# Ledger of designs, part 90: designed miniproteins, single chains

Each design is a single chain, and the fold is of that chain. pLDDT is the mean over its residues in the fold that is shown.

## One batch from the design tools (miniprotein)

Design m3127
Fold by ESMFold2-Fast:
Structure m3127 (fold): chain A 65 residues (1-65)
Amino acid sequence: DLAVRFLSREAGLSEEQAKEVVDIVKENKDKSVEEIGEILSERLGLPLEEARRLAEGARHLLEHF
């Protein structure tokens, strides 16, 4: 998956973590970036600010790919 590889490189995540991010964003596409950031923070144990940036990047990436 191109989105998983791009996210892994840009955010410094493992491919497994990047895949979880992509899956969570796809499952929650109707939610705001802030809400997805909260889910990512809870599921991956990331700081909320980092998770929010990750959610924004993943949503943007999936919009274009």
Scores: mean pLDDT 77

Design m3128
Fold by ESMFold2-Fast:
Structure m3128 (fold): chain A 72 residues (1-72)
Amino acid sequence: MKPKIIRTARVGLPDRPLTPEELQQAVERAERANRMGQAAIDAMLKAEKEGKSFGEIAVAMQKAVDDVRAEL
């Protein structure tokens, strides 16, 4: 039989099973982070397509993240 030894460094994962509530909170936090990240990427790509400077791209990304935060 092949020994199933998974030695993965799990930062923040306890040896004990997670409760359904903890799992749901983790999913909601990940979804919020993903939405903000996607808005920043879209703003960056749009600003780069418009030929904006690095500083202008940074401002556009921040504005997109702030807009998403205002809708949440």
Scores: mean pLDDT 70

Design m3129
Fold by ESMFold2-Fast:
Structure m3129 (fold): chain A 116 residues (1-116)
Amino acid sequence: KIEEIVKELEKLAEEEGLDPITIDFISRLPELSIESQVKSVLTLLNEGLITKEQLLLIAEFFRERGYTKIADIIIESIEKGEKVEELAKKLLELAKEEGDEKLVEAIEDFLEELKK
């Protein structure tokens, strides 16, 4: 199922005419740490390099890997039409609650980059 999700994401990226950086990221998803995946997703979303449909498939990828709460927050944020900064803040709260120091650092780094 994870391999199937990645292939579906790659197909959508080609159909939507996305940037090669986004396609490369999607193809590497199974090889990346959770903190790298989350930070990359937030960055691509902020730059407008990823579609809502692709983001929903990435949320399913997180769920399949056992990151159900991360997936739920992403899906809810998309359904509500929230800004990327609000999504990042919600993910940061979750990371703090779960004691995931690496994920906290990755999201805080992303939020600091948004201030530039």
Scores: mean pLDDT 77

Design m3130
Fold by ESMFold2-Fast:
Structure m3130 (fold): chain A 94 residues (1-94)
Amino acid sequence: MKEEIEEAAKKLGVEPEYVEAALEKLPEVEEELKKIEELLKDTELGQKILELAKKLYEAELKKLKGAEKKEIEEMEAELKKLADEIEALIEAEE
């Protein structure tokens, strides 16, 4: 377990204590996320919000791993496109 936490911390580019603290909070965060997913899953807006969250998480992981500047810029451009699409969907609703 401790060795697995240290390996995960190295992959994420963070301190092992941060990974351990995050793991302790994961059950609470996962339960809240499931509630949000249940509310949004059946709508196009909800699906796009979930994709944005996934891509934000991936972008942060790549930044922590020291990803190339070009790759980071491409990820940020994709995130902006998703955010713009979400905003357009919200504006289209009465």
Scores: mean pLDDT 63

Design m3131
Fold by ESMFold2-Fast:
Structure m3131 (fold): chain A 67 residues (1-67)
Amino acid sequence: VEIKVGEVDEEGLKYLEEKVKEHKNKKLFAEKAEELFKKNPSATTVENAEKVAAGAYSITELEEENK
């Protein structure tokens, strides 16, 4: 069944936030990626942080690419 919604409702946001929290708690790798983002937040860092979370980038490579 397909449902069209203009924007994610409050329940959807809570669900996504819970999943993000669970992933960070279970995977330290994702937590380190977010830590780098907090230290040096930028559009490039956001994109690279997502790549790190996906396992495409290492934390060291993310640091060099954002310098």
Scores: mean pLDDT 55

Design m3132
Fold by ESMFold2-Fast:
Structure m3132 (fold): chain A 87 residues (1-87)
Amino acid sequence: GKAEVVEKAVEANGKVASATGKATVEVGDGDLVVELTVTDGAGNVSTGLVEAKQSEAEALGGKPYVSEGEVAITSETSEITVEAKVL
């Protein structure tokens, strides 16, 4: 499996800040779970999971399965940190 995090241009200071994660699995990789965490400078945290299951690649006739998820936070600060962790 492969995990990729793509930061979208983020606006804080009263606006939404967001990050997008992708997880790709092929048959034989097993399941992949990526935890995506967005933290602001005030200590507010938003966390989401991006899950790609091997059974979904099997349903595609053995083609790679790509799962995408977005995590967003509304923050009054301009300090945004994004972290991705494979579980």
Scores: mean pLDDT 73

Design m3133
Fold by ESMFold2-Fast:
Structure m3133 (fold): chain A 63 residues (1-63)
Amino acid sequence: SAAANEAAAGARGDAAREHLTPEQREKILKSLEAFGVKLTPEQREALLAARSVAEVKAILDAA
C-alpha cells in the first residue's frame, strides 16, 4: 500500500461507479474467467481499455 502516484491513483473503492480502475478491470476479467467465459485476445484488449461496466457488457454482448 501507500501508492503516492497521482498519475496512477489507486482508487479501488466505489468511486469506480462510472469509471473502472485498472484493478477493477482485472477483477472483472478474473470473474469472467471464473465463469468459464472464453474471450478472444481482441475482446480482452477491449475489456482492459473499457472505462465502465456498460462497455464491458457491450463487449460481451458482441461476442
Scores: mean pLDDT 68

Design m3134
Fold by ESMFold2-Fast:
Structure m3134 (fold): chain A 58 residues (1-58)
Amino acid sequence: MEEELRKKKIEELEKKVIDEVNATAQRYAALSREDPAAAQQAMNDAIKKGHEEIEKAK
């Protein structure tokens, strides 16, 4: 029972993380033409945050 609820929570978090990363990518798409390093750093930070959220839900 608890494991099923936890699995659902992880799935929801995964979807939210993917949405957040995609939104960040779109926002920094213009920046990546001028400063690809800064854009990559922002993207990596978003991905790292997402992984931490998923790990916390475990």
Scores: mean pLDDT 73

Design m3135
Fold by ESMFold2-Fast:
Structure m3135 (fold): chain A 100 residues (1-100)
Amino acid sequence: SELENFYKALEEQAKEEGAKKTIYLPTIEEFEKELKKAFENNEEETKRRLVSFLLRLAELGEAPEEKVDKIMEELEEKEKNSPKKPVKKTEKVLFKLTEK
């Protein structure tokens, strides 16, 4: 499937970038929580990676586009109203929706 090819490409990229661990996010709700946490802590690399992952899931039909758009709107609104925090350095992590 296209989703399997996408995960395979992410695994190859994570290996090249030296990712030391994989985190499984089995629901969109858990994905939203991690993304909100990354935005609150100004974790630029984690934000970029999670946003790209979520948008790609919507494109593949694995996540409802309407739900993804709502999450993105809420994050943009919160970022506009939040004081700017310094960029936090994060370790390289591979995120997956499911372990199966």
Scores: mean pLDDT 66

Design m3136
Fold by ESMFold2-Fast:
Parts: sequence; C-alpha cells; structure tokens
Structure m3136 (fold): chain A 67 residues (1-67)
Amino acid sequence: SDGEILGRLLKEVLEDLKKKIAEMKAQGVTPTPDEVYELLKELAEKYIEEHNLPDRVRERVQAALDA
C-alpha cells in the first residue's frame, strides 16, 4: 500500500538524516535548522529516485515536504 511505502521511506530517510548529522558534528560542523531541512529534502529525493517510486507516491512526498 502507499501508506506502507511512505512509512518505510520516512523511517529510512530519518535514520539516514541522523547519521549524516552525526557525521557533520564529528567533523566539527553543527547544521542549522535550515541545513537540516535541506538535508531531509535531499535524502527524500534520493530515496524516491533509488527505489523508482511511482509518480503518485513521489507527488505525495513532495507535497508533504512543501507543507
């Protein structure tokens, strides 16, 4: 279902975001809230492309990020 796909996307993207933030902090860089948001968008787009998600799911993710 679309809900199951979106749930997996959200879980994986948030775990990847946590790892990327931890790596930045380990390098002495503390990301700003705006930078965290841009990282979230980048990781979500990467997930969509890598998993060849259908346009309907992609549009729902993009709408949620733009809200």
Scores: mean pLDDT 80

Design m3137
Fold by ESMFold2-Fast:
Structure m3137 (fold): chain A 93 residues (1-93)
Amino acid sequence: METTKKTEELGKKAVEEAKKTYGESVPLSVAQDVSGTAYLLLEQGRLTEEQAQKAVKEAIKAALDAYKASSGNVGVARIAANDALSKTYRKLT
């Protein structure tokens, strides 16, 4: 129960931090998807909390860059986010 609540809080914080850091609205669905995946891996013991936070930050940054480059294409942003998440996960494991 505490673990699930912490996962929700970390996901919300990741979206808020992305808006503060990059000064732009993250596509909310993409930010929620990558946060959910990273924090699910944290709950499964595949990532530490620090690794999960790093994976989410890298994924959100990639999503924002791809979103801007594609003139607001959410699908392109989601692909870039998943690629960055997978790349970071492979480097950390």
Scores: mean pLDDT 73

Design m3138
Fold by ESMFold2-Fast:
Structure m3138 (fold): chain A 86 residues (1-86)
Amino acid sequence: GAALQARIRALAEEALARIDAAKTKEEVAQAVLDFAKRVAELYDDVRKRIAIILNGIGAALEILRAPTLEEAKAIARRFIEEVVAS
């Protein structure tokens, strides 16, 4: 619904600001994990919550393996955009 999408967009804007400000890959990974957890809390469906959390963990691990901070931020932005689009 429109209310759920508005809340997800607000969380995405907050997470993107944290990613832009991040100076380490660890800070980028933490921003993604916090975003995934907060989005998961918006759903009553336990399976949907688990899927969002697992996808967030996967993205965070990819971020930590990225060769550069810029690539880590690109992975994080893509993950957030995909969550907003779903």
Scores: mean pLDDT 90

Design m3139
Fold by ESMFold2-Fast:
Structure m3139 (fold): chain A 80 residues (1-80)
Amino acid sequence: MISLTEALLKLAEEVEKEYGDEKISIEEFKEKVLEVLRKYADKSTVDAVEESFEELEKEKKEITGTEAAEMLRILALSLS
């Protein structure tokens, strides 16, 4: 069993490798992150991250894979 932190860091590497400087929609990125959180985190953590994505969606429709990976690394550190 991998930890939540390891799962988020693995997702960061996958997103950066697949997209890099190319754009991923906030909706698709949110779905990928919430899928990991639903497997490894409690409901309160899932709900808090979902609210953070709702705020991000108000500002941006898409981000680069590099930006998405950086956000995942910050999230992983915050939940450690």
Scores: mean pLDDT 82

Design m3140
Fold by ESMFold2-Fast:
Structure m3140 (fold): chain A 95 residues (1-95)
Amino acid sequence: SDDEIRSVASDLGKVLGDHFNDPGGGRVLGNELYSLLLEESKTNPELAEKILQGLKLMIQGRYQEARDLFQQAVDEYPDSVLARLLLQYADSLLK
């Protein structure tokens, strides 16, 4: 749902903002993720659902499981810039 996408994107933006010591950047990223994921849900709902599940795992600190879901999304939808970007973020959080 739109409310779920908004909530998850906002929460991830806060998590990433805290991790990188950039709360303003985290808020901007959360807003951008919300917009991008809403567009994805209109054009490719299966990809949007997989991304949403991966974002929830990231918020929970389950970075390996999130990484695996984003890798699956990239494998199924190799042209998705959003899926590739989120895979890179998950990889960076595992280091």
Scores: mean pLDDT 83

Design m3141
Fold by ESMFold2-Fast:
Structure m3141 (fold): chain A 82 residues (1-82)
Amino acid sequence: SEAAARALAQVDAELRLALEHTRKSVEAQQQGDRQAARDHTISAVGHVLRAVGLLVDANLDPSPASKALLAEMKALNDQAAA
C-alpha cells in the first residue's frame, strides 16, 4: 500500500542517517578521537531504534534496502574492530 511505502521510506531515511553516523564513528576511531566515535555511535543507535519502532508500529518487515543499509553498518563496524 502507499501508507506502507511511506512508512518504509521513513525507515530508510532513519537508517541512512544511522549509516552516516556509523561512517563518522569509524573515521573518528581511526583518528583516535574516542569522544567523537562514542557520540556518533550513540547517534547511530538512536536512528536504528527509531527505524525499528516505525517497523513495529506499522507491523512491517524491513525492506531489502533497509536490510542492505544495516549490513553496510555491520561491515563498517566489523572492519573498524579488526
Scores: mean pLDDT 87

Design m3142
Fold by ESMFold2-Fast:
Structure m3142 (fold): chain A 90 residues (1-90)
Amino acid sequence: SALLELIGLLLRVIGTEFDLRLGLISDEEAKAAAVEELERALRLAEAAGNDEAVEVLRRGLERARAAKTGEEALRAAREALLEALRLLEG
């Protein structure tokens, strides 16, 4: 289900936040990961026809792409994915 796939993407983002915090990956790698997970989430929300989740994920993707640091990009991804999950739980 789209919900389970989105949960998987959220867990990947959280894992990447820990890797960045521990200095295991660069800011550039973290930003690329955040963008990749959001692009996957956006495709899932579009396929599910949930316009509110699509809008939240589009804004998250714009924020992640505009982020100056990997931390900012991952925060944008985590916040957008959590909000998309809340919208799909309804």
Scores: mean pLDDT 89

Design m3143
Fold by ESMFold2-Fast:
Structure m3143 (fold): chain A 80 residues (1-80)
Amino acid sequence: MKYTLKEVAEKLLAAAKDNPLALEKVQQTIKMLDPAGDGKPETDPSTVGARLWRALDPEEDGKFSEDDVQALLDVLVPPK
């Protein structure tokens, strides 16, 4: 399965809702990936957000794999 950035953001925000520090990290990561809020990577390919998007979406189709979503969950919203 592949997910859009909106779907990834919804999954990350839902997982982080009870942890304000994780919620802030998730919001910052989403803003870094999509600062314009248009569902596209940062225009400058040298930015951290654009590089992260390229690593998660090497096919440049604007979608992320299930493994990429799980990796982001593990990093941003670790189990307690």
Scores: mean pLDDT 72

Design m3144
Fold by ESMFold2-Fast:
Structure m3144 (fold): chain A 110 residues (1-110)
Amino acid sequence: RFSDTDVELELENATRLYEESTRYAEQGNYSLAASKYSSAQILESSVTNAEGELKFSEKLREARIRSEEEFLRQNKEKKEEAEKKGDKETVEKLTQLIKGIEERIKKLKE
């Protein structure tokens, strides 16, 4: 089983990857943002320890929520630009993506 120190280190690494995901999304590099988010989730899922997991899961959850909220903001901006251009197909696709992000945020806040 993992020691508390090992669990804390891995959860700190996962938190850092979520923070990097947010930074890349803010820069418009969505591909790298998604890659960093995926890496963070894989690392988080590899950790098992009830005490260390509980302490860092809340901070990590907050970092995940912030990353998803940044993706939500960016997709809403893209939807507004598509609406200005009259691109109804892009507006519909972005509306579906936004709904998916909002549902993930809601689940994370539960």
Scores: mean pLDDT 73

Design m3145
Fold by ESMFold2-Fast:
Structure m3145 (fold): chain A 123 residues (1-123)
Amino acid sequence: KKLEELKEKIENDEGDPVQIAEELYRIAIENADKYKETGNKEYLDKAFEAVNLLFELAIKLVNDPSRREDLEVAVRKAFEVLDYLKELGIPDEEIWEKVAVPYLKLRFELLLRPEYRHLLVHT
């Protein structure tokens, strides 16, 4: 329900992107921790849902030059979650399977815009 609410806000360009990114980050980390404790893959799936929404938020922000700082927060938070999942021992191939599509879309959008190419170090 909370992830659905955040997804709707992203789709409708509603709310503060930084607050949405911080909330998605918190949801991802909390669910990753629950997965580590319980082994229940439903928590891992929720962590990946939150990361995919962080990438979707970043893709939305790419088209608004006034939101450059918000874009940088969303990109950074997405990669911080991926690094955390790697630290917990989730295999690179599993992470790639779950995030490849929005990751590649974001990377392509950043490559097309010289003003955002500095963010490629995170992608």
Scores: mean pLDDT 84

Design m3146
Fold by ESMFold2-Fast:
Parts: C-alpha cells; sequence; structure tokens
Structure m3146 (fold): chain A 99 residues (1-99)
C-alpha cells in the first residue's frame, strides 16, 4: 500500500466513525423528543443527522473512486451506506409516527 492509499484508507475510516456518531447522537435525541410527543422537532433532528451522514458517504465514495481495489476503503464505504440507509428508514418511521 502506498502512503497516499494508506492515508486515504484512514480518512475513509474516519468518515465511517463520524457518520456513525452523527446518526447515533441524532437518533438518541430524536427518540427523546418522540417520547415527549415532539415529533416535528424529532424529524428536524433526524433530517440534520441524515444530511451529515450523506456528506460523509459522499466523501467515502470519492476515496473509493481513487482506490477502487482497496478492500478496506470498499468495506468502509459499504458501512457508511448502511448507516445512510438506517438513517433514511428511521426518518421515514418518525414521519409516519407524526401522522
Amino acid sequence: MSREEFLAALEAAAHVLAATMDYVIGKREADRLMKEGKYDEAIKVLKEALENVQKHVERAEEIARRFPDNEEVRHDLGVAREIEKDATEYLKFAEEKAK
């Protein structure tokens, strides 16, 4: 692995960690708000968390395009995309509960 590829793999891992934290924190705050009946506020929090996750996914995708054969980068992109999917599904769940 080149030094450039190694640093890119570390950057991809950092984006997965950041996406995970943004989603976990956002989901916990949204869960608290939903227990209080504050569904509109919960939806706002989940939308912000999803936007932040999507930015990290976009960055991981850029890294994966530069190093398409790097297994660690591909794995981390996959994890970031699963976090985006979970965040999207949870937002939809909160929107359905607000009705």
Scores: mean pLDDT 89

Design m3147
Fold by ESMFold2-Fast:
Structure m3147 (fold): chain A 73 residues (1-73)
Amino acid sequence: DPILKIERAFLAGYFDLDITKLLEDSPEELKPVLELAYKIGKAIREGNAKEVQKLYDELVAKLKELGITFPKP
């Protein structure tokens, strides 16, 4: 499930965990999305709101390219 992988990458970034195996176990087209999710989590942990907004916009754009709808409440 690509959404669950994205959530795992985000949490790994937020908690400073390694995602190398998650990237290796994922399709090539999904790897940039997972790296963006990780960077968003890290930016939130570091309090960098400007970087969070930039990376989130890039994540949403790449998800649209892959045909994945990102759920919003």
Scores: mean pLDDT 79

Design m3148
Fold by ESMFold2-Fast:
Structure m3148 (fold): chain A 60 residues (1-60)
Amino acid sequence: GPVVEAGRRMQSPDPEEQRRAARELIKALPDEFREGAAKVLATGSPRPEIQEAAREALAE
C-alpha cells in the first residue's frame, strides 16, 4: 500500500525522492496520525531531507 511504498522510497539515495516519499507517507496516514508522524520524522530521522519535508508538512 502507499505507506509501505513511501517507506521503501525513503531509503533512496536521491534527496528529492526522500523528500517526496516522506510527504507521501504523512499524507497516506489517517488524519489523526499525520501530525504525530510528521513530528517523529522532523526530530528523529537521520536524513536531513526527510526532516525538512516533515517540518514543511507540519506547516501545512
Scores: mean pLDDT 77

Design m3149
Fold by ESMFold2-Fast:
Structure m3149 (fold): chain A 97 residues (1-97)
Amino acid sequence: SNIEKEIERLKKLLEEAEKVPGSDLWIADIYRKIGNLYFQLGKFEEARKYYEKAVELYEKTLGKDHPLVKSTYRNLADVYEALGETEKAEEYRKKAE
């Protein structure tokens, strides 16, 4: 699908970003975009993995109260809900407030 081609492109971009010092925000943004695309494909375990990587870098660079961190917590809540992990979904919804 066109989405799978975009994931492959972003994974190659990620390899290039990882070679650049001080690129944590750029790397986090790429992780979040990959997560979004996996979510659209219904590949919720892969989406979770990439959202978790994104939020770790966003928290480290921007702090837990930043809108990008809170948006990524909402993405994690959505993925946990899709996986049937209701309690974790509610936990991440609260973190996004």
Scores: mean pLDDT 90

Design m3150
Fold by ESMFold2-Fast:
Structure m3150 (fold): chain A 78 residues (1-78)
Amino acid sequence: SMLEEADKAIEKLEEWAKEAEERGDREVAETAREAVEEIRKAKEDYEAGKMSASQLAARVTAAMLRVIGAEIDARLAE
């Protein structure tokens, strides 16, 4: 279900934030935490009937891509 996919994305992003924080990559860690909060909000809106499953999927994808972008930027800054 989309709720299970959203929950898995949250778990993955929370682990990503922890790993980034442990290596001293604060910007990636912060972006991942922001992505978690965005997905949680989207999940709440979906459960409240305020968005479709497709809209939830798009929000999860967009949040994940922002964290990937932050990771790429951090690696290019090395």
Scores: mean pLDDT 88

Design m3151
Fold by ESMFold2-Fast:
Structure m3151 (fold): chain A 92 residues (1-92)
Amino acid sequence: KDLEGAAKSIKEATGADRELLIVIKEDTEDNIKKALERVKKELEKAKEEGITISIVIGANIPQDKQEELQLELGRLVNKLGVGSVRILQLKP
């Protein structure tokens, strides 16, 4: 969809039509897998709706796992051609 008017301010701040926060409460392999599945579904839905989406994942995960997860998320975004995903490190 075309971004104009009030949507321009959102694009300037986030670069997206929609923002979503996903919280991983426990750093388990199952929770990470569920988060990746959720991201994929939301990106596919955004592509179907013709909008861009910014997804933030709030998680307390080790830096090495964070880098690996961020790389995987980047591949999903590039493959689907919509939006952005970033990880927000939650404090322990």
Scores: mean pLDDT 67

Design m3152
Fold by ESMFold2-Fast:
Structure m3152 (fold): chain A 110 residues (1-110)
Amino acid sequence: SEKRKKAIELMEEAIRLIQEAIRALKAGKVEEAKRLIEEAIRLLEEAKRLAEEAGDTILSLGADNAIRLLREALEALKAGKVEEAIRLLELAEGVLALSLGVSKLIEKKE
């Protein structure tokens, strides 16, 4: 389960980057937010692979759903829709937090 632990660490780091991107957008720093979102996507793609290899379907699905929301947020920013991008980032953060919580709860049952 070393791969599962690494996937969790990468997802937790992605949540931190998403929170920083939301703060950057609220400060009008759109280009900084785009870079943070792109880095979060990269970490989540690695986390998804590691979760799949570890057999943790909840983590892999959570990462995949968050990646899609983050890519949609980048398209919203490209269209100048900053408030929509913030909503998508908040949704991605929620998806990751829920997936981490459910995966950790299942681990405690075993």
Scores: mean pLDDT 90

Design m3153
Fold by ESMFold2-Fast:
Structure m3153 (fold): chain A 81 residues (1-81)
Amino acid sequence: SEEIKKLIEEFREKLRELLVSKGVLPADATLADVRQLPREVILSFPEARKLVEEHQRKLAELYEKLGYSVNAAAARRDLEL
């Protein structure tokens, strides 16, 4: 749905901005560059971990609201970056 797409896009942009602020990515880095980073590197930053956990919660709640129970369960277990 459009709501899920917007939530994911907003999360990815916030994560990109955070990683740029930490010097992990250059200022002109794209979302594709974020996805190329090892998960362990991203989650080594407490602020990134908090963003990921908050996004996981919001995404799961939105999937449940829309009736996508399988997607809600997946969002709680596994994060797409």
Scores: mean pLDDT 77

Design m3154
Fold by ESMFold2-Fast:
Structure m3154 (fold): chain A 87 residues (1-87)
Amino acid sequence: ESVKLLENAIKFVEQTLAKVDPEAAKEVIELLKKAKEAVESGSPDAAEKVYEYTKKAAEILKEAGYPKLAEEIYNLGKKVVEKLEKE
């Protein structure tokens, strides 16, 4: 489920932001892919890495002028972290 949440976020950015701001979209997609890779690899720091990468992606979006999308990505990161830490 955590992987699917990150995949859906990547697709959303590819279908929306990439058409308007391809450079910001590229950076955000790269960070979300790194978050997904951390979850898939079973890294002991997966939750911390997801938080770091999604927070970085949200900051890039906020600085680029997309505060609503930044909040959505940040909240997605929090949900993934909570799912990984509850076990």
Scores: mean pLDDT 83

Design m3155
Fold by ESMFold2-Fast:
Structure m3155 (fold): chain A 56 residues (1-56)
Amino acid sequence: GSLSGYIRKYGKTKGLSDEEIEEIIEYADEMERRGVPIGEVRRLALSRIDKLAKSK
């Protein structure tokens, strides 16, 4: 969906590799499967991207 596209763009902006971006998308998809609201999934995914980017 639109969320996975947003995660790809934001992850690339933060310098994440394609593998790291796909792991975040898989994480987001898992949260959506568990019924987590889309706004919370987005928050969690972006937080993980920011945390990973800071470790570089």
Scores: mean pLDDT 82

Design m3156
Fold by ESMFold2-Fast:
Structure m3156 (fold): chain A 89 residues (1-89)
Amino acid sequence: SKEAEEAIKKAREAAKLGVEAAKLAAPVDKKLMLKAIGAALRAIGAEFQARLAEEKGDEEGAKKALKDAEEALKEAEELLKEAKKLKES
């Protein structure tokens, strides 16, 4: 489904941004690093849910996975912005 495909794409992007945020935060802010790792793990979970929904033909599950992936992406983007500000300080 299109929803599952978009969910996988957004979840993978969220995981990449979360890992980048964690790497940037690691030397200066342990709490931010842990939050970023958490966001990346949630993104991986959303990708798994999307793939499972795709295999089962579960359209409702695919839509839910897309919402989870969009939320994870927004969180990862916000954490990356915060991590970049800490590095610029």
Scores: mean pLDDT 86

Design m3157
Fold by ESMFold2-Fast:
Structure m3157 (fold): chain A 92 residues (1-92)
Amino acid sequence: MSDEELLRRMLALARRGLEAARAGDLERARALYDEVLALAGQIKNPELALRVEIHIAMAEMVRAVSLIAGASEAEALVEGLEVLIRGLEELL
């Protein structure tokens, strides 16, 4: 799988995860997010891998801040996934 194919698959999985999180299906949303993280680890280009890691770190920061502010785990995952999706779209 090429890095571009990995990014497209990650984006598709992240969008499905966002839909699951919005529906309150936290188990499915987490499973889809974990698949995105696993694919991120397969990126071969080091500059692209670093950019993806930065977008994942930003998504995790948004999740952490949302939880501290009193959001549910599902609400925090929605906010994190929205940040990640935007970041992945910018890399395509």
Scores: mean pLDDT 90

Design m3158
Fold by ESMFold2-Fast:
Structure m3158 (fold): chain A 62 residues (1-62)
Amino acid sequence: MSEEEAAEKGYRGGYLMGKDGVSAEAAAQLAERQARDAGLDERGVRAAKENGYKGALEGQAS
């Protein structure tokens, strides 16, 4: 999984979780786990976390 792909996946997953009432912190934690499991470096992990968090906040607002 590329860093860009992980960021996009994190955002989309976070958005769906946010719509279901999941906290942005929990969505970010899941995105971090998925990025680490995919073997991404710390930059990729941070990008996935940030995008998962952002996605969840936007999902909650929708």
Scores: mean pLDDT 83

Design m3159
Fold by ESMFold2-Fast:
Structure m3159 (fold): chain A 135 residues (1-135)
Amino acid sequence: SEREKLMEKIRKLVDELRQAVKAGDYEKAADIFVEGIDLLKENNASDAEKARFILLAVEAVFRATGNDVEKVIKVFKLTIEKLKERYSPEEVVEIARGLLGAAYLVGRIFNLPEEDIQKLIDELQKIVDELEKEA
């Protein structure tokens, strides 16, 4: 089905994202992340499908960085900057809030130190707050 083809493309993008992050190519990783968001929007994906992609992409970034919070933040900042070039301020805020929620959940599942989770959430919340002022 067309949905099965879409989900296969998303799985491939998550794998390519993981490889780019592992190689230290954070610009390429951000481009791939945005490509996944674009693909879901173009195919009128459900909120559940969008949330699942964000969760998988965030998990891939955490795994590929070895839970290095500084590198995770760098990938997310680059992703948000690229989204700002392509999406309305309101759409970027919603995506950034999704990233914040997914980052918190993945950080807890991977049993990151509480101070690392707090640092990640504080940095992502600052980004959300700045985006909300532009919206």
Scores: mean pLDDT 89

Design m3160
Fold by ESMFold2-Fast:
Structure m3160 (fold): chain A 81 residues (1-81)
Amino acid sequence: SVDDIIAEIEEDLKKIIEALLNGEDITPLVEAAKSKLDPETAKRFLSMVKMLEYAIKEGESEEKILKLMKTLLDDLRKQLL
């Protein structure tokens, strides 16, 4: 279901955010997440990862990063419906 896909993406994004905040390489996490998704959803996922990566690099607060993640997931849900 769409809800199952969104829940899986949320878990993967949380892992990526944690890795980014710890200064860890996200490449293995991104590739693992991408491998579970269809090409169109994978493209949207990569766009979300890039937006979150940019926000973290620019020094946005953890609160703002989590709010951004929620907004991106809400937008993705609308696109998958």
Scores: mean pLDDT 86

